# Ledger of designs, part 102: designed miniproteins, single chains, continued (4)

Each design is a single chain, and the fold is of that chain. pLDDT is the mean over its residues in the fold that is shown.

## One batch from the design tools (miniprotein)

Design m15534
Fold by ESMFold2-Fast:
Structure m15534 (fold): chain A 80 residues (1-80)
Amino acid sequence: MEKYLERAEEVLERMEKILPNLSPEQQAVAEETIRTLRELIEEAKKADPNDVDLQIRLMMHIIAAEAELFVLEKIEEKRK
């Protein structure tokens, strides 16, 4: 669980860092992803560290957020 929490927090930090440079539409998408990840992180902190179902759910959301972050970073770069 710890390793997945660390990875989720890294994605959150990167997403929050690019947030001010995004359009209002992209900010709305990023903010929804940030909120979902924060909720899952809080749930994981309260859960059993060996909860495999929660680990899988957290990992799926991390992968989705990483893919979204990649797209948002490319959009931000093109606006420079």
Scores: mean pLDDT 78

Design m15535
Fold by ESMFold2-Fast:
Structure m15535 (fold): chain A 52 residues (1-52)
Amino acid sequence: MQEAGDAVMKALNAARAGKKDEAIRYAEESLKLGEGGVTSQKGAEAALKMAE
């Protein structure tokens, strides 16, 4: 739960810094950790979209 949130924040920070590969890795990790959490899923989707 907190672990998934931490991964989402890392993905968003990497996306903002233009580190696309890192943003994708952290977003995928957050989805695995928070598979049951709607908030974590939406955060990961936003990070992936920003990484594009």
Scores: mean pLDDT 68

Design m15536
Fold by ESMFold2-Fast:
Structure m15536 (fold): chain A 77 residues (1-77)
Amino acid sequence: MEEELLELLKRALETLDSKAAEKAGDLFPKVGTEEARKLAEEVLKRVQALKEELLARYGESSEEVLEEAEEELLKLS
C-alpha cells in the first residue's frame, strides 16, 4: 500500500494527473502512520522542485495543479 501510494503520487507529479493525486489521498488515511507522513514530506519536496522547473517551461498553468497537490499532501502530514 505504501509503495502503491508513492507510485500514484509520482504519477500525478509526472503526468500532472489530478485523478492520480486524488487516489493517493484516498490511500493516506488507510496507512495513517509515520511512513505516510514521511512520504508526504518527500513528495512535497519533489513537488517544489518540479514546480520551479515547470513554471519556467510551461508557465502559470502548471502552478495551479502543483499547488493543489501540495495542499493535499500537507493535509495528510
Scores: mean pLDDT 57

Design m15537
Fold by ESMFold2-Fast:
Structure m15537 (fold): chain A 68 residues (1-68)
Amino acid sequence: NELKEKALKELEELYKKYKPKLNKEQQEKLKYALELIKDVLDEVEVSEEGAENIIKSFKEYVEELLKS
């Protein structure tokens, strides 16, 4: 599914972008969230809107980690 591959690529690029701005504990939490999303995406069909919502939620989670 090309939508899954594109979403995963964008999520991994967000992880790479924000990783150096996070401490070790925050990095581990973000990596764990990324792996959970990958596991879910392996088992479900995703719409374009669904992919956008996943990316948005991941970005919001990064912002929450930066506040902690």
Scores: mean pLDDT 81

Design m15538
Fold by ESMFold2-Fast:
Structure m15538 (fold): chain A 96 residues (1-96)
Amino acid sequence: SMTEEAKKKAEEALKEAEKKLEELRRQYDQFSQNPADAEAAEVLRRAAEEVEEAVKAGKKYLEQGTLEDYKKALSAAELALAVARSARSRADRLRA
C-alpha cells in the first residue's frame, strides 16, 4: 500500500539521518580537541543539535501511523540529511 511504502521510506531516511548524526558527533569530538579547529567544531555542534531535533520530530511522526505523518517523517529526515551535508561542507572549508 502507499502507506506502507511511505513508512518504509521514512524509516530508511531516518536511519540514514541517525547515522549522519553519529558521524557529526564523532567529527565534533575530533575537531574540538584542536583549538585551531574551534570554528569548524562549533559548526558541527550546532548541526548535530539541529539534526537530533529533526530526527526526534520524524520519529514522533512515525508513531502516528498515518500516510500524512509518514510524509512528514520523511520530510524531517530529508531536512536532517541536508543540514548534515551542509555542515560537513562548511566545516571542511573552515579547515582548508
Scores: mean pLDDT 90

Design m15539
Fold by ESMFold2-Fast:
Structure m15539 (fold): chain A 61 residues (1-61)
Amino acid sequence: MDEAIEEARKMARELLQDPSVSRKEIIDKLVEYLESKGFTREQAELLANSIVDLEEIELKR
């Protein structure tokens, strides 16, 4: 369970480093990954948004 979230965080960090990738594309990628790991669409969307928000904060600090 934690491994899927940690991998999603890594994906978000890598994608956030690419200025050509939009926030929506990052979220869509994370949602697909999390759904593949057994999360529901709604759970994956909530987690993806939270992960991207947290990783954006980490990049600023």
Scores: mean pLDDT 80

Design m15540
Fold by ESMFold2-Fast:
Parts: C-alpha cells; sequence; structure tokens
Structure m15540 (fold): chain A 140 residues (1-140)
C-alpha cells in the first residue's frame, strides 16, 4: 500500500516527524507489506536508519524505537507477523548502538519482548534475555 511505503521510507530516512504523521494512518492491510520484509530488507532498513543518525545522538533512535514498540503492542494480536518484523527492527536498532537508547525506552522494550517471548519463545526468548542484560548493565 502507499501508506506502508510512506512508513518504510520515513523509517529508512529516520524522519520522526513524518513517522508521527503516517503511523496513525496504518491499517492491518498496510502491515501485511511490513510482514513481507525479508531478513536482508530488515538489515538494510536498520542500517539506513543509523546512517541518518549523528554519532552520539540518542533522541532520534530513542524516538523511533518507542514508535516501533507502540506499533508492536497495538497490532500484536491482529498482525503478529508484522509485529515480529517491527520487533526485529527495534532490536536491531537497540543492539547496533545501545548508548543511543534511554533507560525508559529500554524498560519498555524489555516489557514488550517479554510478552513476545511468552507467545513466540523460539524467536524472542534470546532477544528478551539480551535486552534484559542490557537494561541491567545500564542500571549498574
Amino acid sequence: SSTAKLFLEALRKANVNKLKEVVPLLTVSDLEEIASLSENELGSLTMGILLHVQAGETELVDQIVNLLLDLIEKYYNESPSAAKKLAQIAEGLILSNPGKVSVDTLKKAVRTFQKLSVEFPEEFEESFTTLSKLLTQKLS
């Protein structure tokens, strides 16, 4: 869909203002395009986001991760495949530069990934464990 394409383009460019405009317009049907993303496309998208973030800048990555976590929580039941792809992008962003993510956002990520690990343990148990360890390290 055009809305899904606008979302993915805004995400790739790390355009937070455009993401805030497009996110409320996403339907379950638009999320089917997100669910279709390959591992290579997810990796390219994550790298694209990071290319638009300056070294040491935390707020932009933090805002994008928060938007992705909210979408995962909203659509988890209606579009679990899309929620899984969004979770992979969020995890990739957090793990690529953990210093760019706030403690509050990481706490939110741990809560979201705990829910995912209960329903999809083979896909997210390791992710939940990794993010929990990062949170513990940040609080120490």
Scores: mean pLDDT 83

Design m15541
Fold by ESMFold2-Fast:
Structure m15541 (fold): chain A 96 residues (1-96)
Amino acid sequence: ASVLPQASRLVVAVATGSREHAEELKRLLEQYKKDTGYLLDVRVLELPSGASIVLALARTEADAEAVIEFLRSQKDLVRAVAEALNGEALWRQAES
């Protein structure tokens, strides 16, 4: 079983529209990861409802706050964003 690092924070973004918007958001977050070093990994999960979510694993709580602000700025791609308190199960199910 995989366990998230203790200091890490999981940020969840609900994508607008189809899976294509979630994939675009993943590409933006992968670039954000390269530019800042704030993210450990980024994954996508399609829910049974047909909604897609993007999971960003931030290195620290401060890095998670920066990621949330970045995601809030992507208003055309992001419907909602929040930090997950118990994200391990979602993280395990998500596509890398």
Scores: mean pLDDT 81

Design m15542
Fold by ESMFold2-Fast:
Structure m15542 (fold): chain A 90 residues (1-90)
Amino acid sequence: SKIEEYAKKLAEYLLSLENKEEALELLRAAIHVLETGELPEDYKFSFTVEAVLDLTNKLLEAAVGKEALKWSKEEQIEILRKAKELIEKS
């Protein structure tokens, strides 16, 4: 599916920039913020919710193109979760 293709592109892009642990933490934080509107309770960085969302949108656009900006919140969450699963299996 297109969602699975986008998740693979995002996973490959993140692993090209960051190590596996950093990529997983970024995806965990992004998913949590999109689902709850809050940072994870154990979040170790001094970033705001807005900074996490801005970074997430920039990374999605860089990985898959401007079509990422048109995705619903639910579509973003699904793609981020699938990308996280792919990285965990890598």
Scores: mean pLDDT 81

Design m15543
Fold by ESMFold2-Fast:
Structure m15543 (fold): chain A 74 residues (1-74)
Amino acid sequence: ALSLEELEAALRTLARMVAASLGRPPVPEDASVAEVIERTEEWLAQLDPSHPGAAAVRRDFEYVKAQLEAALAA
């Protein structure tokens, strides 16, 4: 299992990759986990399903999101 720190790092990496794919500026490093999740979800909805790696990024994002939301709810 990934630590909370590793999950947050993975989330921010995924957000950066999605932003770059859409030509968007990255989310600020000081943005909250909740804001990064929200913005990444909005960007993933805009990402073309045929984009290289789109399915893998969506799958990894959903995993990281679920783990972070579970940790924050505990």
Scores: mean pLDDT 79

Design m15544
Fold by ESMFold2-Fast:
Structure m15544 (fold): chain A 61 residues (1-61)
Amino acid sequence: SSEEEKLLQNFEKLVREMLEAHPDRPELVREWARALAEREGLSPELQARLEAVTERVIAEH
């Protein structure tokens, strides 16, 4: 739980940084976030949660 919370917080920060660097390319940010989650070897359930965070950040931006 605590480690999952840290991962979600760090992931959200990275997604926001990528959006700032590429404000016109949300699709690139989605692909980057997915690739990062896969590289970290996260479970499918945690990957889905991180994808939901990415979608929320993109929608709010």
Scores: mean pLDDT 82

Design m15545
Fold by ESMFold2-Fast:
Structure m15545 (fold): chain A 91 residues (1-91)
Amino acid sequence: SEIEELLAEQTVESLLKVQELLLKESDPDVVEEALLALKEAAIKSDSEDFQEAAISVLEEIAKKHPDPNIAQHASVLAGVIAIHRAVKKVK
């Protein structure tokens, strides 16, 4: 998967490419799978910049995606990453 390969790079540039692909994708099942992959890549990342960029990308998808269910899922996943980061910082 192109999205999985981009997410494996763990760079802000790759996340922006994933954002562009997801905003163009009309198949909700494909988008949902990609959103979950993005969330998993972010929570496994050792880079705070990558995690922050992933939250920003999910918030942009929540804001701009025409499917309200996809927008809601993206918003929830952004929150999951934010909570994961907060919990890790207080350990």
Scores: mean pLDDT 82

Design m15546
Fold by ESMFold2-Fast:
Structure m15546 (fold): chain A 74 residues (1-74)
Amino acid sequence: AAPALPPDRPFTPAERAALGEQIAKEVESIVAEKNLTPEQVAVLDRGRAELAAAPTPQHALRVWARTNRELDAL
């Protein structure tokens, strides 16, 4: 079966809150486990800003996946 995609309709307040909590936990994990370079911090900050502007959960998933790929490439 194809992987389930997040909804492509606007965020509900609950989904926006849940995304915020999930991103905060992932950022805390990255910061705690890795000594981030300025380049990695810039990529993470850009990704965080794009997530805040994401209109749908599906768009947010794509933004976060791209941000992680950029971090892994540094």
Scores: mean pLDDT 75

Design m15547
Fold by ESMFold2-Fast:
Structure m15547 (fold): chain A 68 residues (1-68)
Amino acid sequence: SQEQQARAREILDGFRLSDENKQTLLALSQEQLCSLTNEQLMELVPEKDEGTVKIMLALLKQAYECPA
């Protein structure tokens, strides 16, 4: 939903991602993001370290209300 994307945008802005990487991640569907692994996210945002990616992905999955 647009509200989930707005929350995701705030999270990505907090992590200071490039506009290009923010657009790439925000273009993902809920299903795509909920299936995303830490390793896949590291490939999409190589400017971030593994620990930051792990925290970022957890927050994004929470914003998109991913099933456990």
Scores: mean pLDDT 81

Design m15548
Fold by ESMFold2-Fast:
Structure m15548 (fold): chain A 93 residues (1-93)
Amino acid sequence: SEISQSLLKLVNLLHQIVENGVTEENAKEIKEHLKKIFKALDEGKITLPEDLREALEELLKAVEEYLKDPSEETKKKVIEAAQRFLRLLGFRD
């Protein structure tokens, strides 16, 4: 499905930024995939455990902060939020 593809692309982008760093381009792509995922959650098309939803909300906030004010501090917050989401996701594998 489109949502499954958005989730897969999100996970791949999060691994990329953890290894190679955050750019304006990859941050924008992360934001667009997150918007699609949140729309699907709000419409009841998918469900997520509360901790995963909260981690995605923190990631969206960090990405929006970075896009508004790009700095080493805001990049670090994006990476930390990405790592938290990936760790929580790993507990389900």
Scores: mean pLDDT 86

Design m15549
Fold by ESMFold2-Fast:
Structure m15549 (fold): chain A 78 residues (1-78)
Amino acid sequence: SKAEEEAAYARARELLAELEAAGGDAERHLAAARAALAAYRPGDWTPLKAAFGALARAAAAQGRPELAKEALRLAESL
C-alpha cells in the first residue's frame, strides 16, 4: 500500500541518518543508500529495495547486526 511504502521510505531515511552519525568505515554503502533514496519515486519500489540493501551492508560493516537484519527484512518485504 502507499502507506506501507511511505513508512518504509521514512524508516530508510532514519536508518541512513543513524548509520551516518555512527561514523566508521561504511561510506561506500552509505553513498549507495543515499543515491538509491535520491532515485526513489512513489510506486517504484526498486530504488527503495536497493536503499535497504545498501543500509543492511552499511549496518553489517559497522557491527550492527540487528539493524542489518531489519533493513534486509524491509528490502524483502517490498
Scores: mean pLDDT 85

Design m15550
Fold by ESMFold2-Fast:
Structure m15550 (fold): chain A 78 residues (1-78)
Amino acid sequence: SVLYFEGVLNTGEKVAGVIFLGKEEYLIKAGIVQSDIPDIEFSVPRSSSLEEIKKAIAEKFSELLGQPIEFTSFRIIP
């Protein structure tokens, strides 16, 4: 199973990403939809809550792109 998420940047650009459930970590891969900017990839501990995962993603977008993200959806893909 993976968790799929969507969000928007303050620019109005759409973001989409997936969270893979690893044994010891969540692997997060996310990018700006229809953009030439490379996807961001990073891991967080498997013990992380959904709110901690959201915070980590927001911090990563702020760090790499200088843009805060607003999350619009999260859903489990079986």
Scores: mean pLDDT 79

Design m15551
Fold by ESMFold2-Fast:
Structure m15551 (fold): chain A 62 residues (1-62)
Amino acid sequence: SAAQQAKAKAAQEARQKAFLDEYTKNLSPEEQEKVRALVKAIQEIGDNGDAEAAKAWAKAQG
């Protein structure tokens, strides 16, 4: 249902925000802002990310 999806999204966003803050804190400020901007774009589109966003995400992981 929509209520369950909204709850799941909110919880997932909170978890990802905490994880990204810890994971990206070792990157330069410029790189941190780029990663956060891409995450925001992915979330606005939904769980279906763009090819460029997926590529940048893989790059951030190594």
Scores: mean pLDDT 69

Design m15552
Fold by ESMFold2-Fast:
Structure m15552 (fold): chain A 62 residues (1-62)
Amino acid sequence: TPLAVQLTSRETGLPAAEAERLLREGVRAIEAGDEAAVKRVADQLGTSAESLRALAAVYRAD
């Protein structure tokens, strides 16, 4: 989703392509219920697990 990717890029300062890759990894971790992977992806984005879940919800809404 362009909006979710733009929000993630803006929040993290990462290029859109890298932000989208990490956002997709975050969505997969959340869907799998893998809390350790959720934390790892959030740390790579420089954000909290809670913020990652919010961004992932926007991405999944597409």
Scores: mean pLDDT 79

Design m15553
Fold by ESMFold2-Fast:
Structure m15553 (fold): chain A 108 residues (1-108)
Amino acid sequence: MRAEAVELILQAAKEIEEALKNNDLEKARQIWEELIQKLLDLGVISEETAQLLLELLDKLLSLNDNDVILGLLTVLLGDMIDQIEAGDAAGLEEIVRGYIKGIDAMLS
C-alpha cells in the first residue's frame, strides 16, 4: 500500500503541474480531490488529514500565483511521500497544519 500511495502521489504531482501550467485550476482541484480520496481508501491518511488537505488546496489556489502554488504543492507532496513511507500519520497532520498556517499568514 505505501508503494502504491507513493506512485499515486507522483502521478498526481505531474498531472497537477500540467494543469497549473495550463491555468486549469478546476482540473488541478479534481486531481487533488481524487488523490486524497485514493490515499484515504488505502488507509495511509486519516479522515482528519484528508479534510485538512482539501482545505489546504482551497487556500493555495486563492494565492492567485500558479508558480507559487506549484512550488508549495511540490514541497508538500514530497513531505507527504516521506511521512507515508515513515508511517507517521501524526507527523503528516502536523505538516499539513503548518502549511495551512503559513498560507493563512500570506493571505492576511
Scores: mean pLDDT 83

Design m15554
Fold by ESMFold2-Fast:
Structure m15554 (fold): chain A 94 residues (1-94)
Amino acid sequence: DEVKKAQEEIKKHEEEMNREADRAGELYKQHTGSDEAGEKARGLANAAKYSPKVGELIAEEARKQGFTDVAEEFRKIAEESKKLLEARKKLQEL
């Protein structure tokens, strides 16, 4: 059942990005000492789940601020977002 496999792959990528979003928010809170900043970072990470380019731009900005660990999490979100979009394309072709 190719449809079921594609749906499971999509869910896996979404769950992985959820973990990365939580991690990005936690790390940003640690760097800034601000709960509000951490929540905003988590919100941006959630917004980036369906836009690899947005995830990459946020990663670059975090890197410029010296928050390399935050940048890594946003880079992971961008890569997982690409895989999710590919899995969705495969599902549409079935």
Scores: mean pLDDT 83

Design m15555
Fold by ESMFold2-Fast:
Structure m15555 (fold): chain A 74 residues (1-74)
Amino acid sequence: SYNSIVDQLNTLEAQVQRARTIAEVEALMQQVNGLRSQALNDPSLSVRQKTLIGFRALAVHGEGYVVIRRIERA
């Protein structure tokens, strides 16, 4: 469902913020991409819901890049 995918993205966002290695962030971003692909292929979701999930996934990726930059400076 839409709510299930959004809840999973929120969980991944929290995990990205706690990540300690670049490999951890990359693995979490792959999971975000998997959820986005799942949403795009879900016939029960509206175009609007798929678009909102896409924007949410993009926001989580942005946070991942910030965390990677922080780790690279350590």
Scores: mean pLDDT 86

Design m15556
Fold by ESMFold2-Fast:
Structure m15556 (fold): chain A 110 residues (1-110)
Amino acid sequence: LKELERRFTILLARLLAEETNLILETKILKKSTDEKVIEQAIKDAENSKKVLEEVLKEMEKLIEELKRLAEQTGDPRVEKFLKEAERTFKRVKERLKKIIEELEEVIKKK
């Protein structure tokens, strides 16, 4: 369990870092009128989006590992962490959906 908790924490930290990058790139796109700055911000945002998709896939696989562990052990601690991980994953996906939608709207206007 502790190793899965540690791995989940690392993935969550990576996700937060890339989410922050997307938010910053979106702000740059909103404020900049420089074509080179806009082009670079779009490329950086697309790269961050790809990394986020990879991290989300890794988190989903980790949750499936937690489900298997919970089924195999019946350990209440594993079940509690699984519920917390699922809740966090759901919140993160909804938040990222909104961030990506805002980014896409800003790109369309440029």
Scores: mean pLDDT 85

Design m15557
Fold by ESMFold2-Fast:
Structure m15557 (fold): chain A 90 residues (1-90)
Amino acid sequence: SVAEQVEKQVEAVRAKVDALVAQAKAAASVEEQRALLREALAVIDEALAEIDEALADPSLSEELKAALEAAKARLEALKAEVEAQLAALD
């Protein structure tokens, strides 16, 4: 279903972000850590923009709308985690 595709997309974004965060924690310099965390934020922001565009469609089924809203909440929580890590470097 399209809702299953939304879930798979969120899982893919989470996997990319987790990999970038792990690389940031292993990075030798604060500059490299900031660059990797900013890349993670860009990945999340792109995904959130796609979800917001999809949610603007008034013809969405209730199932798909619920899946997109759940996906948005998960990605916003992930963004807050990455932003907190980036802020800790300041």
Scores: mean pLDDT 87

Design m15558
Fold by ESMFold2-Fast:
Structure m15558 (fold): chain A 100 residues (1-100)
Amino acid sequence: SPEELLKRVDELIAEMKKAIEAGDPEAVSRALSRAMQALLDYEIEHPERLDEIIARVDELINLVKEAKKKFPELQKEFDAAIKSLETLRDYLRERKAARE
Protein backbone atom coordinates (compact mmCIF):
# COMPACT_ATOMS: atom_id res chain seq x y z
CA SER A 1 0.00 0.00 0.00
CA PRO A 2 1.16 3.62 -0.43
CA GLU A 3 0.86 4.06 3.36
CA GLU A 4 3.22 1.12 4.01
CA LEU A 5 5.67 2.35 1.33
CA LEU A 6 5.76 5.88 2.79
CA LYS A 7 6.24 4.55 6.34
CA ARG A 8 9.09 2.24 5.24
CA VAL A 9 10.82 4.98 3.19
CA ASP A 10 10.47 7.47 6.11
CA GLU A 11 12.08 4.89 8.47
CA LEU A 12 14.94 4.32 5.96
CA ILE A 13 15.44 8.10 5.48
CA ALA A 14 15.69 8.46 9.30
CA GLU A 15 18.18 5.53 9.40
CA MET A 16 20.25 7.16 6.61
CA LYS A 17 20.28 10.55 8.44
CA LYS A 18 21.47 8.81 11.63
CA ALA A 19 24.20 6.97 9.68
CA ILE A 20 25.42 10.24 8.07
CA GLU A 21 25.60 11.89 11.54
CA ALA A 22 27.44 8.83 12.96
CA GLY A 23 29.98 8.88 10.07
CA ASP A 24 29.02 5.32 9.01
CA PRO A 25 29.28 5.07 5.18
CA GLU A 26 28.32 1.34 5.15
CA ALA A 27 25.09 2.07 7.07
CA VAL A 28 24.33 4.97 4.66
CA SER A 29 24.84 2.65 1.65
CA ARG A 30 22.65 -0.07 3.25
CA ALA A 31 19.77 2.31 4.10
CA LEU A 32 19.96 3.92 0.63
CA SER A 33 19.92 0.50 -1.12
CA ARG A 34 16.85 -0.56 0.91
CA ALA A 35 15.03 2.73 0.23
CA MET A 36 15.73 2.50 -3.52
CA GLN A 37 14.61 -1.15 -3.60
CA ALA A 38 11.35 -0.29 -1.78
CA LEU A 39 10.63 2.56 -4.24
CA LEU A 40 11.54 0.57 -7.39
CA ASP A 41 9.64 -2.59 -6.32
CA TYR A 42 6.43 -0.65 -5.61
CA GLU A 43 3.81 -0.77 -8.37
CA ILE A 44 1.99 2.59 -8.29
CA GLU A 45 -1.52 1.86 -9.60
CA HIS A 46 -3.25 4.86 -7.97
CA PRO A 47 -2.14 8.52 -8.20
CA GLU A 48 -3.60 9.72 -4.86
CA ARG A 49 -0.22 9.70 -3.04
CA LEU A 50 2.22 10.42 -5.90
CA ASP A 51 3.07 13.87 -4.46
CA GLU A 52 4.12 12.30 -1.15
CA ILE A 53 6.21 9.62 -2.89
CA ILE A 54 7.87 12.29 -5.11
CA ALA A 55 8.63 14.35 -1.96
CA ARG A 56 10.40 11.30 -0.41
CA VAL A 57 12.44 10.75 -3.60
CA ASP A 58 13.48 14.46 -3.49
CA GLU A 59 14.45 14.15 0.21
CA LEU A 60 16.47 11.00 -0.55
CA ILE A 61 18.29 12.75 -3.47
CA ASN A 62 19.23 15.63 -1.12
CA LEU A 63 20.48 13.18 1.54
CA VAL A 64 22.62 11.29 -1.01
CA LYS A 65 24.14 14.63 -2.14
CA GLU A 66 24.95 15.41 1.52
CA ALA A 67 26.42 11.90 2.05
CA LYS A 68 28.54 12.31 -1.13
CA LYS A 69 30.20 15.42 0.42
CA LYS A 70 30.95 13.54 3.67
CA PHE A 71 32.03 10.18 2.12
CA PRO A 72 34.05 10.91 -1.07
CA GLU A 73 35.17 7.23 -1.19
CA LEU A 74 31.56 6.30 -2.19
CA GLN A 75 31.23 9.09 -4.80
CA LYS A 76 30.68 6.71 -7.76
CA GLU A 77 28.00 4.71 -5.88
CA PHE A 78 26.22 7.91 -4.75
CA ASP A 79 26.38 9.46 -8.27
CA ALA A 80 24.76 6.30 -9.70
CA ALA A 81 22.08 6.41 -6.97
CA ILE A 82 21.33 10.12 -7.64
CA LYS A 83 20.94 9.38 -11.38
CA SER A 84 18.57 6.44 -10.67
CA LEU A 85 16.51 8.50 -8.19
CA GLU A 86 16.29 11.48 -10.60
CA THR A 87 15.09 9.09 -13.36
CA LEU A 88 12.45 7.67 -10.98
CA ARG A 89 11.38 11.21 -9.93
CA ASP A 90 10.98 12.27 -13.58
CA TYR A 91 8.90 9.13 -14.28
CA LEU A 92 6.65 9.80 -11.26
CA ARG A 93 6.22 13.48 -12.23
CA GLU A 94 5.23 12.45 -15.79
CA ARG A 95 2.67 9.98 -14.39
CA LYS A 96 1.22 12.72 -12.16
CA ALA A 97 1.04 15.25 -15.05
CA ALA A 98 -0.69 12.70 -17.34
CA ARG A 99 -3.50 12.25 -14.75
CA GLU A 100 -4.08 15.97 -14.04
Scores: mean pLDDT 84

Design m15559
Fold by ESMFold2-Fast:
Structure m15559 (fold): chain A 70 residues (1-70)
Amino acid sequence: SAQARARALLAEVEARLRARAPSADETSAIGMARSAVESGKDIEAALALLAAVLRQQGRDDLAATVEAGL
């Protein structure tokens, strides 16, 4: 399901961000993505926002991973 795929994608992004301390903006975007995945609502919009925040923070590889999962 899209929700299961989004959950796996979010877990990968969170694991890779733990190797580097996430910013407050990254933490907020991850929290919103997690809430969307848990509720099954607005998953695509929340993941798109997460990708945008990751690009703004210079995490282009992670942003591309999120975008590929959309």
Scores: mean pLDDT 80

Design m15560
Fold by ESMFold2-Fast:
Structure m15560 (fold): chain A 118 residues (1-118)
Amino acid sequence: SVLEEMKRKGELGKGRVQGLASETKAEVTQLANDALARVKETGSLSLAEQEVQRILELAKRGAEEIMQLAEEEKRELEKYPEAKPFGEELLEEARELVEELMQHAKEQGQQILDAARA
């Protein structure tokens, strides 16, 4: 049935959104760990501030890509009225993942700044 096909497509869309969010969060974590090591060796607040900016820019770009992917998947599902709840659920999940990603990046950045001040 069309509803079963749209449900399957919604689940695949969720998988793609979750995968992109997971990959971006891992990239933020890797960049932050590398930055933290450099900042601990140098004690440079200027370096720490520069690294934090790069981390936040990476997270913001990833957040924009996650939301764009979710909106594209929702738009495709909305071609079938019965699939509207799957599109809405996907978009809501993407919003939650974006909030988690941005919070994670902010916390990683704070650790880097704190290390420069120690």
Scores: mean pLDDT 88

Design m15561
Fold by ESMFold2-Fast:
Parts: sequence; structure tokens; C-alpha cells
Structure m15561 (fold): chain A 99 residues (1-99)
Amino acid sequence: DRELTEEERREMAEKFRKEGEELIELLEKKGLITPEEAEELRERIEETAERLRRARSEREALEAMGEAVIFILRLLIKRGVKEAEEPLRRAEALLEELR
């Protein structure tokens, strides 16, 4: 398990925020989520970015990102996006291996 540098933690957090915001905007534009759900996702992305800023190892970072991805995929399944089912199973399996 590799220890992350302060720079790597910052870059990961910034990238996660940027990609997360782009994803939320895309999902909202496609009508797959409501404005209220978009706001909840933004809160989750920010919480995850803060966890990445404090992650001491690659494993901690992957767990934080994996939990956020699972949250997003579960929301999409609830909205009827069946294509999210296989990615969710893969993400859950990967998180279980990290634990």
C-alpha cells in the first residue's frame, strides 16, 4: 500500500471535484437526476474530495472514490438507468477486495 504525497492528494481531490461536477451537469442535462439530487451529489463529491485530501494511502483514496461511485450508481439505478447495474456490481466487488 503506497503512501500518497500532499501534492498527489491535492491533485486527486481537484480532479475528483472537476470530473464529478462535469458528470453531475451531464446527468442533469439528460434529465437523469433532479436539481435536488444534483445538489446531494455535489455534497457527496465535496465530502469525498476532502477525504482524498486526508488520504494517507492509495487504498484509503480508492475506498473513498469507490464509495462515492457506488452512491452515484445506486442513484442512477433508482432513476431507471439499467446500464449502471453492471458497473455497480464491479465497484462493490472492488471495494470488498480493498476491505
Scores: mean pLDDT 83

Design m15562
Fold by ESMFold2-Fast:
Structure m15562 (fold): chain A 103 residues (1-103)
Amino acid sequence: MIEVSKEATVDEKSNTATVGVRVPADVQPGARVEAEFYDENGNLVGRGSGIVSADGRAAVGLTGENIKKGMKGKVKVRVTNADGSVYEGEGEVTFTDKAAAPA
């Protein structure tokens, strides 16, 4: 199961929010992670990518001009293994001054 951090760390100067993603054990290190953040009204606010590290985690920097601390919504995640297999997941996220580990 793909797990998304409940909180993402915002840097409003760069219009970036960093979300933690934990991937299933079947996902290989080096797998590509893509994420899109949708607000509570379903508007795409930010998107970004990352790479799965050896511990099964990725940090994804979501970028978008409307990214602000205090925003709430859903992050949709797509993970592509080197063999082309795809895993999808989503999680609810709040944009804050600190990242939290996936629950």
Scores: mean pLDDT 79

Design m15563
Fold by ESMFold2-Fast:
Structure m15563 (fold): chain A 76 residues (1-76)
Amino acid sequence: MAEALALAEELARLEAELRRLAAELAKTQSPEEIAAQPEIQELAARAEALAAELRARPETLEEAIRHAQEVLAALL
């Protein structure tokens, strides 16, 4: 469980960072331009990898998702 919660926290932090960068870029760039940014792509790829690890653990997935949502809400 501890490892799953740690992964969920990392995923929430990456999601918050993605949203922050996307919001900043949205001031001067289109959605297509934002999606093409290397930094956005790297953060999205890392978030996808962590999400895949959480999905591989169905017994803890529901609790991990709840924890990630709480951390994300605190960061936004």
Scores: mean pLDDT 75

Design m15564
Fold by ESMFold2-Fast:
Structure m15564 (fold): chain A 76 residues (1-76)
Amino acid sequence: SEIDRGIADIAVGVIDYLLKQGKADEAVEFAERLVERFKDKPEEAIYLLEQVIDLARKHGFDEAAKRLEELLEKVK
């Protein structure tokens, strides 16, 4: 839905901001809460996770990216 995609897009922006602040653990925790919010909408969870995994990798947070990849495998 448009609302769910909008929430996911805002969430990606928040997570990007947290990663830029060096708050990788907070970023992962926020992503985990959003995935739970989208438990009945796996397409939105997958979209969110794919984008934030790329952002974590880009910013050098390899452990955070791995945790997000493990979360992605659970929602597929």
Scores: mean pLDDT 84

Design m15565
Fold by ESMFold2-Fast:
Structure m15565 (fold): chain A 90 residues (1-90)
Amino acid sequence: EIEKLEEEAKKLLKEMEELAKKAGVPIEELYKQAGKIAKAIVAGDEEELAKQKKDMITKLGLTEEQAKEVEERVKRILELGRRINELELA
């Protein structure tokens, strides 16, 4: 059901907003970094993914745990988007 997948995606985005607030990072900067992570994941570029994860720590000041949480949420959002597209085609 598309509605449930959309609801889960919205919840993940809210979790990202909360993480940005707790880390003291502007949400716009976190979203830009999340977009770079998403591009690396879609491309299967493990070196670029590792670089962008380091940038979250060094440039945005996230902890390694927070950077891991961002990566996992981005992966889940991409998976939800793929499932929604599959259901819309069916």
Scores: mean pLDDT 81

Design m15566
Fold by ESMFold2-Fast:
Formats: C-alpha cells, structure tokens, sequence
Structure m15566 (fold): chain A 68 residues (1-68)
C-alpha cells in the first residue's frame, strides 16, 4: 500500500470521527490534514500505527475544544 493511500485512509477515518461529533471540515482543512498525515509518514518516517496515533491525538484535541 502506498504512503498516499495510508494517509488518505487515516484522514478519512479521523474526518468521519469529527463528522460524528458534528464537526465538518472545509476542503482546505481536509487537504491540510491529509498533507500533515502524509508528512508524518514520509518526512518523519513514522509507521502507519504511529501516524494514526498522532492524528487521533490531534482529533481528540479538536473534539474537546468543540465540546467546550
């Protein structure tokens, strides 16, 4: 599986989680999130598991802020 496919899958999963909490990302925000996840894998050398955990941590922060 390509790094781009992994990044897209992780991005889709976290976007679905945000949407379940009533948070809808703009096209630019979704693109920025995908680019960040791809950078975690390509530039930082993170595994799929590590990139997912980091993306989930970011999503948790966004959800908490939105609920406050």
Amino acid sequence: MSDEEIAERITEEVVERLEAEGIVLTEKQREALREMVLSFIRDDGLSEEQARLLAESLVDSIIEDAKA
Scores: mean pLDDT 79

Design m15567
Fold by ESMFold2-Fast:
Structure m15567 (fold): chain A 71 residues (1-71)
Amino acid sequence: SALTAQLQEQGLILLAKRYLAMDPAVIAKLLAGANEEQKALFARLEALIPRAQALSEEEVEELTRQLEAAV
């Protein structure tokens, strides 16, 4: 469904924003123990970093509201 895909993308963009704030040592530890699905998720988060960096604080709050309202 288009709505589910959109909500997943919004959630991943917010996760990418959190990923940017993470300690590199923590990321390295997580990747060392990651399976292929988890590695694919991390790669997708990294691909979304430019979009996450472009988000204003107001846009982050709006995406969070949309995710909360659409559950």
Scores: mean pLDDT 77

